# Designed miniproteins, single chains, part 37

Each design is a single chain, and the fold is of that chain. pLDDT is the mean over its residues in the fold that is shown.

## One batch from the design tools (miniprotein)

Design m1268
Fold by ESMFold2-Fast:
Structure m1268 (fold): chain A 100 residues (1-100)
Amino acid sequence: EELLKRINELAKKALEYLQKAVDLKMNGGSKEEIQKLVDEAEKILREMGKLTGPEVQKLADEAAELLRKMAEADVSTFGKLAQEAVEKLGEMIQKAIEEL
């Protein structure tokens, strides 16, 4: 239960970083600032995988690959990849609940 609370807090932070990155990308923010937000989201996803099991870790790796693809993406593709990463984040939370 304490671990699940931590997973939910980490997931919320990852979502906030991804939402901020999308907003900056849409408003012409700097590539450096956007990349820092994406990097912070990736760190959180990997930490969630580390705290759980192999199924959540696999989803974290898949989400991290989506985040990596965002680096060179145009605005439309960036938003689509971010949405897919958010969907993976939801799957990670669901699997973490099932594995606990």
Scores: mean pLDDT 84

Design m1269
Fold by ESMFold2-Fast:
Structure m1269 (fold): chain A 82 residues (1-82)
Amino acid sequence: MSAEELGEKVKELVEEIEKINKERAEHIVKSLADAAESLGEKVEDDGTAESAREAMEKLAKKSPEAAETALKNIEEELEKLK
């Protein structure tokens, strides 16, 4: 999966989580931004799905393995909230 595809997928997942639990969605966005910044990437975190997309794209470009792990964790969070 490309960095852009990972970003779009995470955006969709965060939008779905926000409909169920806004605070959980904001926490996920912050975690993605923190992960990207830990690898030296500056990201803007405004708690939105768009910020999650940008953070995931930057994370995927630096560490595809970390990005794939983050995607799986977000998918599991959505399943737990259903």
Scores: mean pLDDT 81

Design m1270
Fold by ESMFold2-Fast:
Structure m1270 (fold): chain A 104 residues (1-104)
Amino acid sequence: SDVQIVGVLGALYHLLLAGEEYGETDLLKLSDELKEKLLKAAESIRNGELTEEHYELLEEIMKKLGAKSVEELKEKLREIAEELYRRHGHVNALFALLILESTP
């Protein structure tokens, strides 16, 4: 659903920001290409635009992280967010956790 796409991509965006700030980008295991696509997707969503490319991006990220469902992806992202928060106390990791909790 659109709410799931927005929520999961939003959480990923905040986790990317937390990882970049502290050099922990390896926890997301995303390629530079996927990171760039995620940053562009976050900008489009902030402007109220959802496209098929956002769904395709979510599927690619799920495949990269080995998640078989959106529910499994949310669980993996929660674990990454908790680890980033534990190591660095970064507010973007907390934003990711709040977004994931609010996403159906």
Scores: mean pLDDT 78

Design m1271
Fold by ESMFold2-Fast:
Structure m1271 (fold): chain A 97 residues (1-97)
Amino acid sequence: HHVFRAEGPAGEGERKAEEAFKEAQKVGGTVIARLEHEGRRETLTVKVENGKVVSVELVVEMPATEEAREIAEKEGWETERVSEEKLRLRKSADVPE
């Protein structure tokens, strides 16, 4: 029932996410890491049980353009328009036992 959050610019956010992941490996829980780039926000959600990753979800929010949507759909992302200016892309995977 622990939730660990890490947020920041790409380099700093990745380091915080790594620290949060190490803590989750010890006690179990969910790691939510938010990385920001120019005009782009990435949210990585990792569930850890008994020191193992059991699920991963990556959500990317970026400017809503038809070109970005078409490229994302070709690459197998689930696409959602969350506002007039914002597009959300999602990929998820459950780690098989």
Scores: mean pLDDT 75

Design m1272
Fold by ESMFold2-Fast:
Structure m1272 (fold): chain A 78 residues (1-78)
Amino acid sequence: SDEELLEMIEHVEGLIDKIRAEAPSLSPEERATVIEGLDLAIEELRKLLEETKNPEIKKRIEELIERIEEVRAELLAR
């Protein structure tokens, strides 16, 4: 449902904020594991974007994917 999708989006946004905050202290092994998790999250969100009919939720998912890609790039740069 749209309500469950919004709750999931908010939860993932919170996790991304935590990852960004912890990024400077991560070991190379921890960074690799996090990047793999972010890649899986992007794949699942892209699938969800294809299934979703609500334009407002689509926009939220697209914005979340962009934020995850930014954090992923930051982790790769270190």
Scores: mean pLDDT 85

Design m1273
Fold by ESMFold2-Fast:
Structure m1273 (fold): chain A 63 residues (1-63)
Amino acid sequence: SLEEQLRNNRVIGLVLRAIGDLIDEGKVATKESILEKARQLLEDAGLPEEEIERYVKDIEDLF
């Protein structure tokens, strides 16, 4: 569905942003560091905990 495609695009964009931030910080991009950075980015953006957990799960499912 279009909703699933848009969600997948947001998840991929979030992963790419997390990797970029990790590289800028001189850190290695691992599954664990990507998941933690993505959570931090979503918390900083003010998303509710329920939405953060859903995005983190969607990212984890990519690995």
Scores: mean pLDDT 83

Design m1274
Fold by ESMFold2-Fast:
Structure m1274 (fold): chain A 90 residues (1-90)
Amino acid sequence: MEESLKELEKAAADVKANPGDKKAVQAFLSAGMEASRQAMLEQNADELEKIARIYADVAAAVKATHPASAARLEGMARGLRKVAEALKKE
């Protein structure tokens, strides 16, 4: 869990350093899928919220160069927040 989130943070930093780097963006999406999968399996709403924030931050960083990708990442962040809300229900 912590390891997957660490990999996602590293990949996010790489994308923010070069928003036009498609390889960095693909690595970020791969890390995000793995981190989300782990958080969902563990039913960890807090980790899903952290992943959603990372997606939103990267979306902002790539918006000027890749607006369509930014919109998709914003959508993914909203989806993860909705899953986190559902997991917080008693």
Scores: mean pLDDT 80

Design m1275
Fold by ESMFold2-Fast:
Structure m1275 (fold): chain A 86 residues (1-86)
Amino acid sequence: SEAVEKLRATLEADAAALKDPEASARARELGQRTVDALERGDLDGAVRYAEELGRTLGEAEGLSPEQVEAAAQQAAEIARRALELS
């Protein structure tokens, strides 16, 4: 799906922007798991990995709980749209 490929590029760019290499590597792994779940049609898995990614970013970058929640909701919406188009 084109939407899934765009999401993968965005998540990789976000992870690469992190100053801490350890946090960057973790974010990249979670982003990959999120995209893999979306490609399998595993919406629950995609949301779970996106939530963990948001938590990792929150701890490393000081994001608020609301920002972490918003990221998880956005990932779920993208997953739903990707499944509808496939």
Scores: mean pLDDT 68

Design m1276
Fold by ESMFold2-Fast:
Structure m1276 (fold): chain A 100 residues (1-100)
Amino acid sequence: PMNEWARESLELLKELKEKYPEVFKAYNEEYLAFLRRVGLEEEQKLNQEINEEIKKRNVKTAIERFIIALEKLIEEARRLGDERLKEVGEKMLKAVKEIA
């Protein structure tokens, strides 16, 4: 059996894919394009910033952690002028908040 966090994360992703399939697909395509463009070092920096915010807010759930990750990703998309990633990130954030 998976730990509670891993199971909760997989359940969230499954629900997002089932209820918001077009947003989920577009988000994944734009996120992968972003990762290819920024490279591994910038990806690691973003992940570090996300993890520090998660610790600072002392969040407990997969939903709360994913919201923080999306907020930080949207902020980075704005900084880089990636309007497509920003738009799809905002739609994904709305979807997560609707199923929370």
Scores: mean pLDDT 82

Design m1277
Fold by ESMFold2-Fast:
Structure m1277 (fold): chain A 89 residues (1-89)
Amino acid sequence: MTVTMEDQPLSAGPATVTGRAESSVPVDLVTVQLRSAEQPDIALAVATSKSNTVTATVTLAPGGPHTVLWRGRGSSEDEAEATATVLTR
């Protein structure tokens, strides 16, 4: 399984982020976490998806850097992570 992040760059405030998870088996779970000095590790969204795209809403403080972590899990317990560092305006 492979997980990637889309929708960069991001603006400060409420923002929609998109992660893409691809697998030969259905994707059972995608988790989004935000990491920054202003916002500790928070699980922002947990979604079950059988498509290769999952969307979550995050709230970003101005500046950054912020790290958005996407983690996917397949039905065979295959796991993958993708991280993106974003600067907000």
Scores: mean pLDDT 61

Design m1278
Fold by ESMFold2-Fast:
Structure m1278 (fold): chain A 81 residues (1-81)
Amino acid sequence: MEKLKEEIVKLLEEIGKDDPVLAKNALKLLEELLNSKDPLEQEIYYGILQLTLAVMKTIGIRPELADKALDLLEELYRLLR
């Protein structure tokens, strides 16, 4: 869990060099996901974060890093369930 969170944070910080606003929003969503104990809240935060990263990938904001972050986020979410 912690190592996976650290890897996602590092990827988001790297993306933040090109888009600091979207990266900051993604980091906030990640923290809200990890701090939530309500399954519905976790699903909502996960969905918004996944959509944010998918949009970044689609419009070409560090698409390789966004793709990597999406893969790691999916793995992290499976561990929360």
Scores: mean pLDDT 83

Design m1279
Fold by ESMFold2-Fast:
Structure m1279 (fold): chain A 90 residues (1-90)
Amino acid sequence: SPMKLVSYVKVSKSDEPVVTGDTPEGHKEVTREMVISGFRLAEKQKIPISKQMKLDIADYVETVEKDKELAEKIRSLLDENNPSTMIKKL
């Protein structure tokens, strides 16, 4: 579940990518969609996403999924508490 990945980033800081794609471009798109789906599910279920959880997700995306651009976008949203606004800016 995308929400489980968002919630468990602290626990699963492994060197193995959790999301898959047959190409580097496809892998980046799947990673972005996973993050957006996680935030969208949090909005739907009214679950707050903490600043620390966003930091852990950004770190995971940069170090494991190798998407520095997406990680930087997530870090730019640390002070944004509205999931809809976060999804629009991602």
Scores: mean pLDDT 70

Design m1280
Fold by ESMFold2-Fast:
Structure m1280 (fold): chain A 77 residues (1-77)
Amino acid sequence: SVKELLEKAIELAKNPRIKELLQRALDAYDSGNYEEAYLDVGAALNVAIKEGAPKEVIDLLNQAADEFEKKLREKLK
């Protein structure tokens, strides 16, 4: 599930900003705000790339972003 992807990324991330953004994404997901969750994951991914986070973290964030994008497309249709 996307929640498991986010929780694993939080566990593996060392940067506090990444952890903060992913916690915001989880909170947004729990409230059904997939738009905010997608934006927060995207912001976390940008920080992860800039800081040279492990490939596993980047892969998890890409998977989470893909899942939120799918949910946003389903909501609009």
Scores: mean pLDDT 83

Design m1281
Fold by ESMFold2-Fast:
Structure m1281 (fold): chain A 96 residues (1-96)
Amino acid sequence: GLALQLAEQAVRDAEDALRLAEEALRLARESEKPTSRTVSLIAAGAIKAIGAEFLAELALKLNPDEEGRQLAERGIRLAREALRKAREAARIIDEL
C-alpha cells in the first residue's frame, strides 16, 4: 500500500542522504579550503535527509503495518544521522 511505498522511499532517500553527508564530512575534514564540491554535497545530503524524514512521517500517519512502521522509523533514524553529519561538515567548512 501507499504507506509501505512511502516508507521504502524514505529509507532509500535517507541512505542516499547519509552517503552524501558522509562524503561531505570526509572532504571537509581533509580540505584546507572550502570547495564547491563539498558545499554541493552538504546541500544535497541535507535536502535529501529533510525530504526522507518528511516521507517517513507521512508513512506513519497512514497507520502502516509492522513492516512499514519499522521501515519508516529506520528512515527517520538514517535521515537524522545524515542531517547531523551534513551540519558537522558545514561547521568544519565555516571554520576554514
Scores: mean pLDDT 90

Design m1282
Fold by ESMFold2-Fast:
Structure m1282 (fold): chain A 70 residues (1-70)
Amino acid sequence: MNILKEVEKKMDKDGKISIETFRKILKEAGLSEEKIKEAIEELKKVMDKDGKVSLETVKEILIKNNLTNV
């Protein structure tokens, strides 16, 4: 599964994705609960006041966690 493509599909009209939607994408991609928790904890540190993150932030987290090839 291409996680980045799924994120782009589910972004809102402002080019952002909620933490909850991103968690669902990671789960559907077959990531372990531990890996999902690590990625979500990193995103919670940088999320906006509405609990959302930009596509750019998602790309950084995917690269950092070596998730770009799943």
Scores: mean pLDDT 76

Design m1283
Fold by ESMFold2-Fast:
Structure m1283 (fold): chain A 82 residues (1-82)
Amino acid sequence: MLTRPSEAEVEEAEQQVAEELERLRAAGVAPEVLALAERVAEAELELLRAAHDGTYDEAERAARAAALRAEAAAVEARLAAA
């Protein structure tokens, strides 16, 4: 199994993110919630690209993934409240 994501996997993630953000916009979520979702998505895609390029080591990837999950949990909490 490949230890880093392929170019195609990065492209799929970019499309999935775009579709999710469009869904949030269509749902009429608050601008601050949408901004949080956009920041989380952008950071997640940056992490994925860095993994594809081999820029992050295992520990750095784990730390970044944990931080992104915390931000995602904050977005989920705001979506539940909105």
Scores: mean pLDDT 73

Design m1284
Fold by ESMFold2-Fast:
Order: C-alpha cells, then structure tokens, then sequence
Structure m1284 (fold): chain A 73 residues (1-73)
C-alpha cells in the first residue's frame, strides 16, 4: 500500500516534469486514495495539484516527492 502510493507519487513527479499535467493529476489522485491515512500526505498532495494548475510543474514534482517521503516516515 505505502510502496504503491510512493510509486504513484514518483510517476506523478516524472509526469509533472515532462509538463503532462493531466497524467500528473491522475497519478496524484491514485496516490491520495492509497495514502489518505498518512498524516500530511493529503495536504502535500493538494498543494501539488494546485502547483500543476498554476503551471508550476517543477514545484508540483517536488511536492509529490515530499509526499512520497512522508509515506516512508
């Protein structure tokens, strides 16, 4: 479960860096479903989605990576 969510966050980070906001949002949504029980992950995910909507794909990628780190804590 946590490893699966972390993998989705990693893929979302890659999609965001490629400028593929649609794929990034889809993958972040899947990660959220798997990590809803992890403190801090939903807030970090919401910030990542906002970054994608603002066109800040670099910021979105960093936030997705941070969410993945929270899953390992």
Amino acid sequence: KADEAAEYFRQASEAARKGDGETAIELLGKAMELSADVPGAPVTLAMAILAVNDGDYEGAARLAEKAAELLRS
Scores: mean pLDDT 75

Design m1285
Fold by ESMFold2-Fast:
Structure m1285 (fold): chain A 70 residues (1-70)
Amino acid sequence: MASDNTALAVQLHLRFQGKPELADQAYERLKGASSEEIKKILDELAKQGVISEQTAEQFKKNLEGLEKIS
């Protein structure tokens, strides 16, 4: 599912950045979420400085790409 792929991608990104607790929290919030919920969560994470705005936009673009192919 596109939501699960996005959850894993965000988790791996945050673990690579040395933020494992935030990675696990982001994964729990994003797994099973709708595409609209994922976009809102990504925007919130960017606003909180957990990820960059550029990173949030890239994840949203990838999610929309997966939805168009399905």
Scores: mean pLDDT 77

Design m1286
Fold by ESMFold2-Fast:
Structure m1286 (fold): chain A 82 residues (1-82)
Amino acid sequence: DKEKLNELLEMLYKALNAPKIRELVDNGDFESAKKLVEEINKEIKDLIENNSEEELKQLILELVEQLDDEALKQGLTQIILR
């Protein structure tokens, strides 16, 4: 289900970029923060349009490996591999 994979991609991209978005917002650079969020949304849309469900699952697993939260990594991996 590509809709569920899209939700996971949005969650993962936002989690991985949260520190940079936080830094920009804390510095008052709301324009750059907005551009980063728009760029993330465009990237996700392009991935969903140009990749199969299986390719998207592999990409999501690669993004999950970049998370610092081991419990979240394990939980997301189990959901994706079901």
Scores: mean pLDDT 78

Design m1287
Fold by ESMFold2-Fast:
Structure m1287 (fold): chain A 94 residues (1-94)
Amino acid sequence: ELPEEERERILRETAEVIAIVELSDELLEKLAELLGVKPEELRRRAREIREREPEKLEKKREELFKAWEENKDVEVSPSENSQLWREDIERNVK
């Protein structure tokens, strides 16, 4: 049910994010597989956006940072972290 226009929009939006945020090769490969394209295609689209539409990237960067800033106001302090559960395992094994 995903029309060609919608698929192209998702590819473009994904390339915009990749152009702003440097992703690991493994994540790029996973995203390319999900979108049914080669990782090289995503890298190429990201380069094209950086070269041809830097103003568009600036707007997208501002949107991303604004979302992060809003999320920053909601501090999540988990009562259990990796150090605490590791210590709990040690106590139960000893």
Scores: mean pLDDT 63

Design m1288
Fold by ESMFold2-Fast:
Structure m1288 (fold): chain A 65 residues (1-65)
Amino acid sequence: MLTDEQFEELSKLANEVQKKLTPEQQRELAERVRKILDEAFEKKMTPEELYERIKAVLQEALEKA
């Protein structure tokens, strides 16, 4: 399970996404996150690996905004 610190980091990134990204960009990001979650389930990724991949995708989306 993710730590409280990791949840706070993801929450901060998610809040920035909601403030800076358009609804279309948010939809594209949601599709990317869903794909990562599907891959994580199939490949039995650790919570740490999943956290790092989601964090990277959120940061990349914010850099493009």
Scores: mean pLDDT 78

Design m1289
Fold by ESMFold2-Fast:
Structure m1289 (fold): chain A 113 residues (1-113)
Amino acid sequence: GPLEELERLVEEILERMKELNLEELKEAGRRLIELALEAARRLLETSEDVTRAIGIILRLIGLDFDLDLAKTKEEALKIVEETLRLLLDVARQLSDAEVRRVIRRLREFLKTL
């Protein structure tokens, strides 16, 4: 289904982002966190378990702060990897239609890398 397509796309995004320098990683990583926050907010609106969605949102906000403070490419990549992991956690709780929306957003994001 669309979840397996999303998992492959996440792997491709991570591979492309590994080629970026620190400044490019901070810019792209910030946009990726914003995309993940949109997906998590959508989960909050549609889920009966609001606690998990709120927890993911708070973690993503922390990752945005940590990304701004990152001094090395390795630190920035770790934040990107965690952001993608949280996005997959959100996607596993979304409907197939919402996962397809995430895939469209991520494909557009990938074109900007």
Scores: mean pLDDT 90

Design m1290
Fold by ESMFold2-Fast:
Structure m1290 (fold): chain A 67 residues (1-67)
Amino acid sequence: SRLQEAKRLLELSEENDAASQSLLRTAKSLQEKGSSPQTVQDLLNLAKSLQELSEENRRRALELLRE
């Protein structure tokens, strides 16, 4: 059903947001420890991708709930 699909997309959105936040915390920790700028940037890029996926899944879920 559309409701079940919307719930799954919201769950995926929350999972992706949580993963993004975890990667941001890891990147900050590594930056503070003087880790490679490339490693920090790679984690920031992954966090951004997960945040974009989270936002897209949330948008799709809300569209399903309108129909």
Scores: mean pLDDT 87

Design m1291
Fold by ESMFold2-Fast:
Structure m1291 (fold): chain A 100 residues (1-100)
Amino acid sequence: SENEEKIYEALKKYVDELYAARKERNSDPEAIAEAEKMMPEIEKEIKEAAKNPELMLKELEESSMEDEEFKKEMIEAVKNLDAEKLLELLLKELEKQLKK
């Protein structure tokens, strides 16, 4: 599915940028090595999430995210299969977290 491929690419781009940011900010070699070991499992998980957006919606709805507005926008993006908006929201939140 075109939507499946776009959602997978969006999630993968976010994960790649998240790990690059963690690697740059974290001076602990052990934590970096542990993150690297988890990458194949995470890539498998994002591929499955892209195939089953309904499961991703359920996980988002059940999440205890402190930012209720961000949570609602994420749920809407997934419901609409809007990969571009989903990536935009994830990257914006990542940038916000990096400034703290």
Scores: mean pLDDT 76

Design m1292
Fold by ESMFold2-Fast:
Structure m1292 (fold): chain A 95 residues (1-95)
Amino acid sequence: SNNEGVRLLEELEEELRRLVEESVERLRRAGVDEERLEEVRRELEERRERVLEEAREILSLKDDWSREELLEKLRELLERFREEAERLVEEAIRE
C-alpha cells in the first residue's frame, strides 16, 4: 500500500540519519579535526540522499515485487550504506 511505502521510507530515512549522527560522533570522539569531520559528514549526507533516491525507485516498482523482495532490497541498501559509513569513519580516524 502507499501508506506502507511511506512508512518504510520514513523508517529507512531515520535509520540512515542515526548512522550519520553516530559516525560523526565517533569521529569527534577520535579527535578528528572539525574540517575533516565536516568533509566526512558531507560525503555521508550525499550517500544518504542517493540511498533514499534508490529506495524511492524501488518503492515505485512495488507492484512488480513481492513484499519480501521489497524488504530485502531496502535491507541491502541500508547494509551497503552502513559498510560505506564504516569505511569512511575508519579512513578518517587513520589519517
Scores: mean pLDDT 84

Design m1293
Fold by ESMFold2-Fast:
Structure m1293 (fold): chain A 55 residues (1-55)
Amino acid sequence: SPERIEALRRRIRELEAEIEELVANYDSIDPEEFNRRLRELQEEQLRLQAEIDAL
């Protein structure tokens, strides 16, 4: 479905913005928490991309 692909791509863009904000605040965040959050966001991006690729 084109609408589903568009929705998934929109969510990926939202995650990209969240990663950008996280990186911009690097010096204000605990390093362990930063690494955990970054990993979680990157894993979600890969999951969403895999969903698009499966459609």
Scores: mean pLDDT 86

Design m1294
Fold by ESMFold2-Fast:
Structure m1294 (fold): chain A 79 residues (1-79)
Amino acid sequence: MIKLSPKEVKELVGKKLADEYREQAKKFAAAGDDAAAAAFQTLADTYLKLGEEGKSFSSETIEELKPQGDVIEAAYRAQ
């Protein structure tokens, strides 16, 4: 029998990704890049919420996260 449900797997993955993005947010905040820090924090919160609700990424969710992705890309180009 299945030991973990798809919902439990999504919750675990969402939490791990949220923890990783929160660490990136702290690093950029410490460097004074508040825009990149806020973008990573938004990604962390979104992944955590999707995991808790047992949801996966949809086209709608990807579109909502695009502005945060653009900010992060700009921060890497500024280095």
Scores: mean pLDDT 71

Design m1295
Fold by ESMFold2-Fast:
Structure m1295 (fold): chain A 86 residues (1-86)
Amino acid sequence: SREELIERELERAERLVSQDRPLTPEEREIIRRLLRKAYDKIVKDPSIDPDELSREIHEEAVRRGLSPVAAGALGAAVKELAERLK
């Protein structure tokens, strides 16, 4: 189902972001919020450009205080999510 696909992609995105080091609870909450925000944008516009969405989420992650490494990993995860939900 669509929901099962989305949950698997969200799990993959979270795993990718957390591979470098254990995330703090604060970082984890920021990442989950940004993943959900990205998901909502994709659902509203499935034709959304994955690269532009990735950039937008990356910039917001940096603004919210995520490290450059974590923000970059999140951006990559969001791009993959957008590409897979076509």
Scores: mean pLDDT 76

Design m1296
Fold by ESMFold2-Fast:
Structure m1296 (fold): chain A 84 residues (1-84)
Amino acid sequence: LSGIAQTILDDSTKDSSTLTAQINSTTDPNQLQQTLDTLQQNVTNGQQRAQHMQSLGFTPVAQAFQQSVADTQQNIALTQQKLA
């Protein structure tokens, strides 16, 4: 399970980094708003997945999803800052 958690973290870190670069290069307010809406939905889905994995006793996997949620929340803050 440790290996699965590490893979989730590595993939999430890469996706988050790529998305941060994309948000920083985006100047269209409509695209930023769509990104914000998508990221907010991803936070809700990620929290549900983390809770489900924790209920099954897969604590390392649950923690990996919690970290993915935290990374998504940072991109939400960045997107909101660009829209302000």
Scores: mean pLDDT 82

Design m1297
Fold by ESMFold2-Fast:
Structure m1297 (fold): chain A 81 residues (1-81)
Amino acid sequence: SMEELERMLEQLKELLQEMIDAGEPLEVIRTVALHYALEIKRAFPEVPLEELIERIREILQELGVPEEEIDAFAKEFRERA
């Protein structure tokens, strides 16, 4: 459901914020975001891939992740989804 998708995206945002606040390397943050994104895609196969990419990009941008790391995430997610 849309409510379950929104909940998973909010949980991802909270997790990534905690990791950033803890000083985790950007490579680790990107890896965690990718694995979580793949789980969301498996749970919601009917949601277009590009819509999920856009939603997660917005989260990463809000959290201050550099654009080059966000682009790397999007590329890897497209290749593995």
Scores: mean pLDDT 88

Design m1298
Fold by ESMFold2-Fast:
Structure m1298 (fold): chain A 74 residues (1-74)
Amino acid sequence: MSPQQRADEARRIGQSTADLLRRAGLDDEAERARRLGQQAADAYRAGDWDSGDRHMDELYELSRRHLDEIVAAA
């Protein structure tokens, strides 16, 4: 996967996660998810894959932590 493709994927995952969290009424967590996706995308574009992967791990942990609220809102 190219840096551009990985960056675009990170932004999509961050935005999708933010949309789910906002639907659950978790506006602060939604904004954090959006920022984590953007930070991962910026890191991947810069070739800093370790930082990109770290931001994505934080995004996945945030989703896992609030999974019950996300499922209840779906």
Scores: mean pLDDT 86

Design m1299
Fold by ESMFold2-Fast:
Structure m1299 (fold): chain A 82 residues (1-82)
Amino acid sequence: SKEEYQELALESLELAKDDPEKLEKLQEIDEKFAELGAQKRFEEARKFLEEELKKAKEKGDKGTEKFVEALLILLDMMEEKM
């Protein structure tokens, strides 16, 4: 849901807020996701996010993990049509 997306996004920013390198990583992921989404390349966006989630989990990067989970929820919402 939009609420779950917002909660995860805020938690990810809170975890990264005092680390410029972590904030830069979140921005990099956001920019790539936005590029793919704007082009309606939703399967490529999903694969990109799943790979970033795997890397974040392997590194114990909780900020990036929560941010990618938020973007996966946003992607699901973008793919839905009434």
Scores: mean pLDDT 83

Design m1300
Fold by ESMFold2-Fast:
Structure m1300 (fold): chain A 57 residues (1-57)
Amino acid sequence: GSADERKKARIKEEIDRLAEQKNLVGLRAALKEAEEAGWPEIVEYAKEKIEEVERSA
């Protein structure tokens, strides 16, 4: 895949790990990075994981 495809995959893996750890600070940082990169699919994914973690708090 392209470099962007690999970066997107890496960020999704990071988001999954942060969600498992319930790390809201890390998830919000990943959301901001995805927004700045212009990856709406990753932005939506990060938002969903943030909501899941917040519902558990």
Scores: mean pLDDT 82

Design m1301
Fold by ESMFold2-Fast:
Structure m1301 (fold): chain A 100 residues (1-100)
Amino acid sequence: SQLRTEMLANLLLAGAEANIRIAQRSKNPERRRELLEAAVRDAEEALRLLRTLPQISPTLRAALAQLRDMMREALARETDEAVRARLAAVIAAIDALLQS
């Protein structure tokens, strides 16, 4: 159902946000990378689910915009090229979805 898809997407977006916040506070580069990669995977899954919806609610649009801004901040501080590429790809995918 649409409601189930929205609930699952919202949980995934919240998980991605939490992982980015923890990564930003981590002094361990390996832990930071693991958390950012987990956030990217959760965001990608949320985007796949949201693309099946005819319309995205204002609350979910706000959550996507917040996550995008947090990912942009993470990207600005990231030096690992593979992580940077994945963050940039998710940011672009969020922007494309928000313009729909």
Scores: mean pLDDT 89

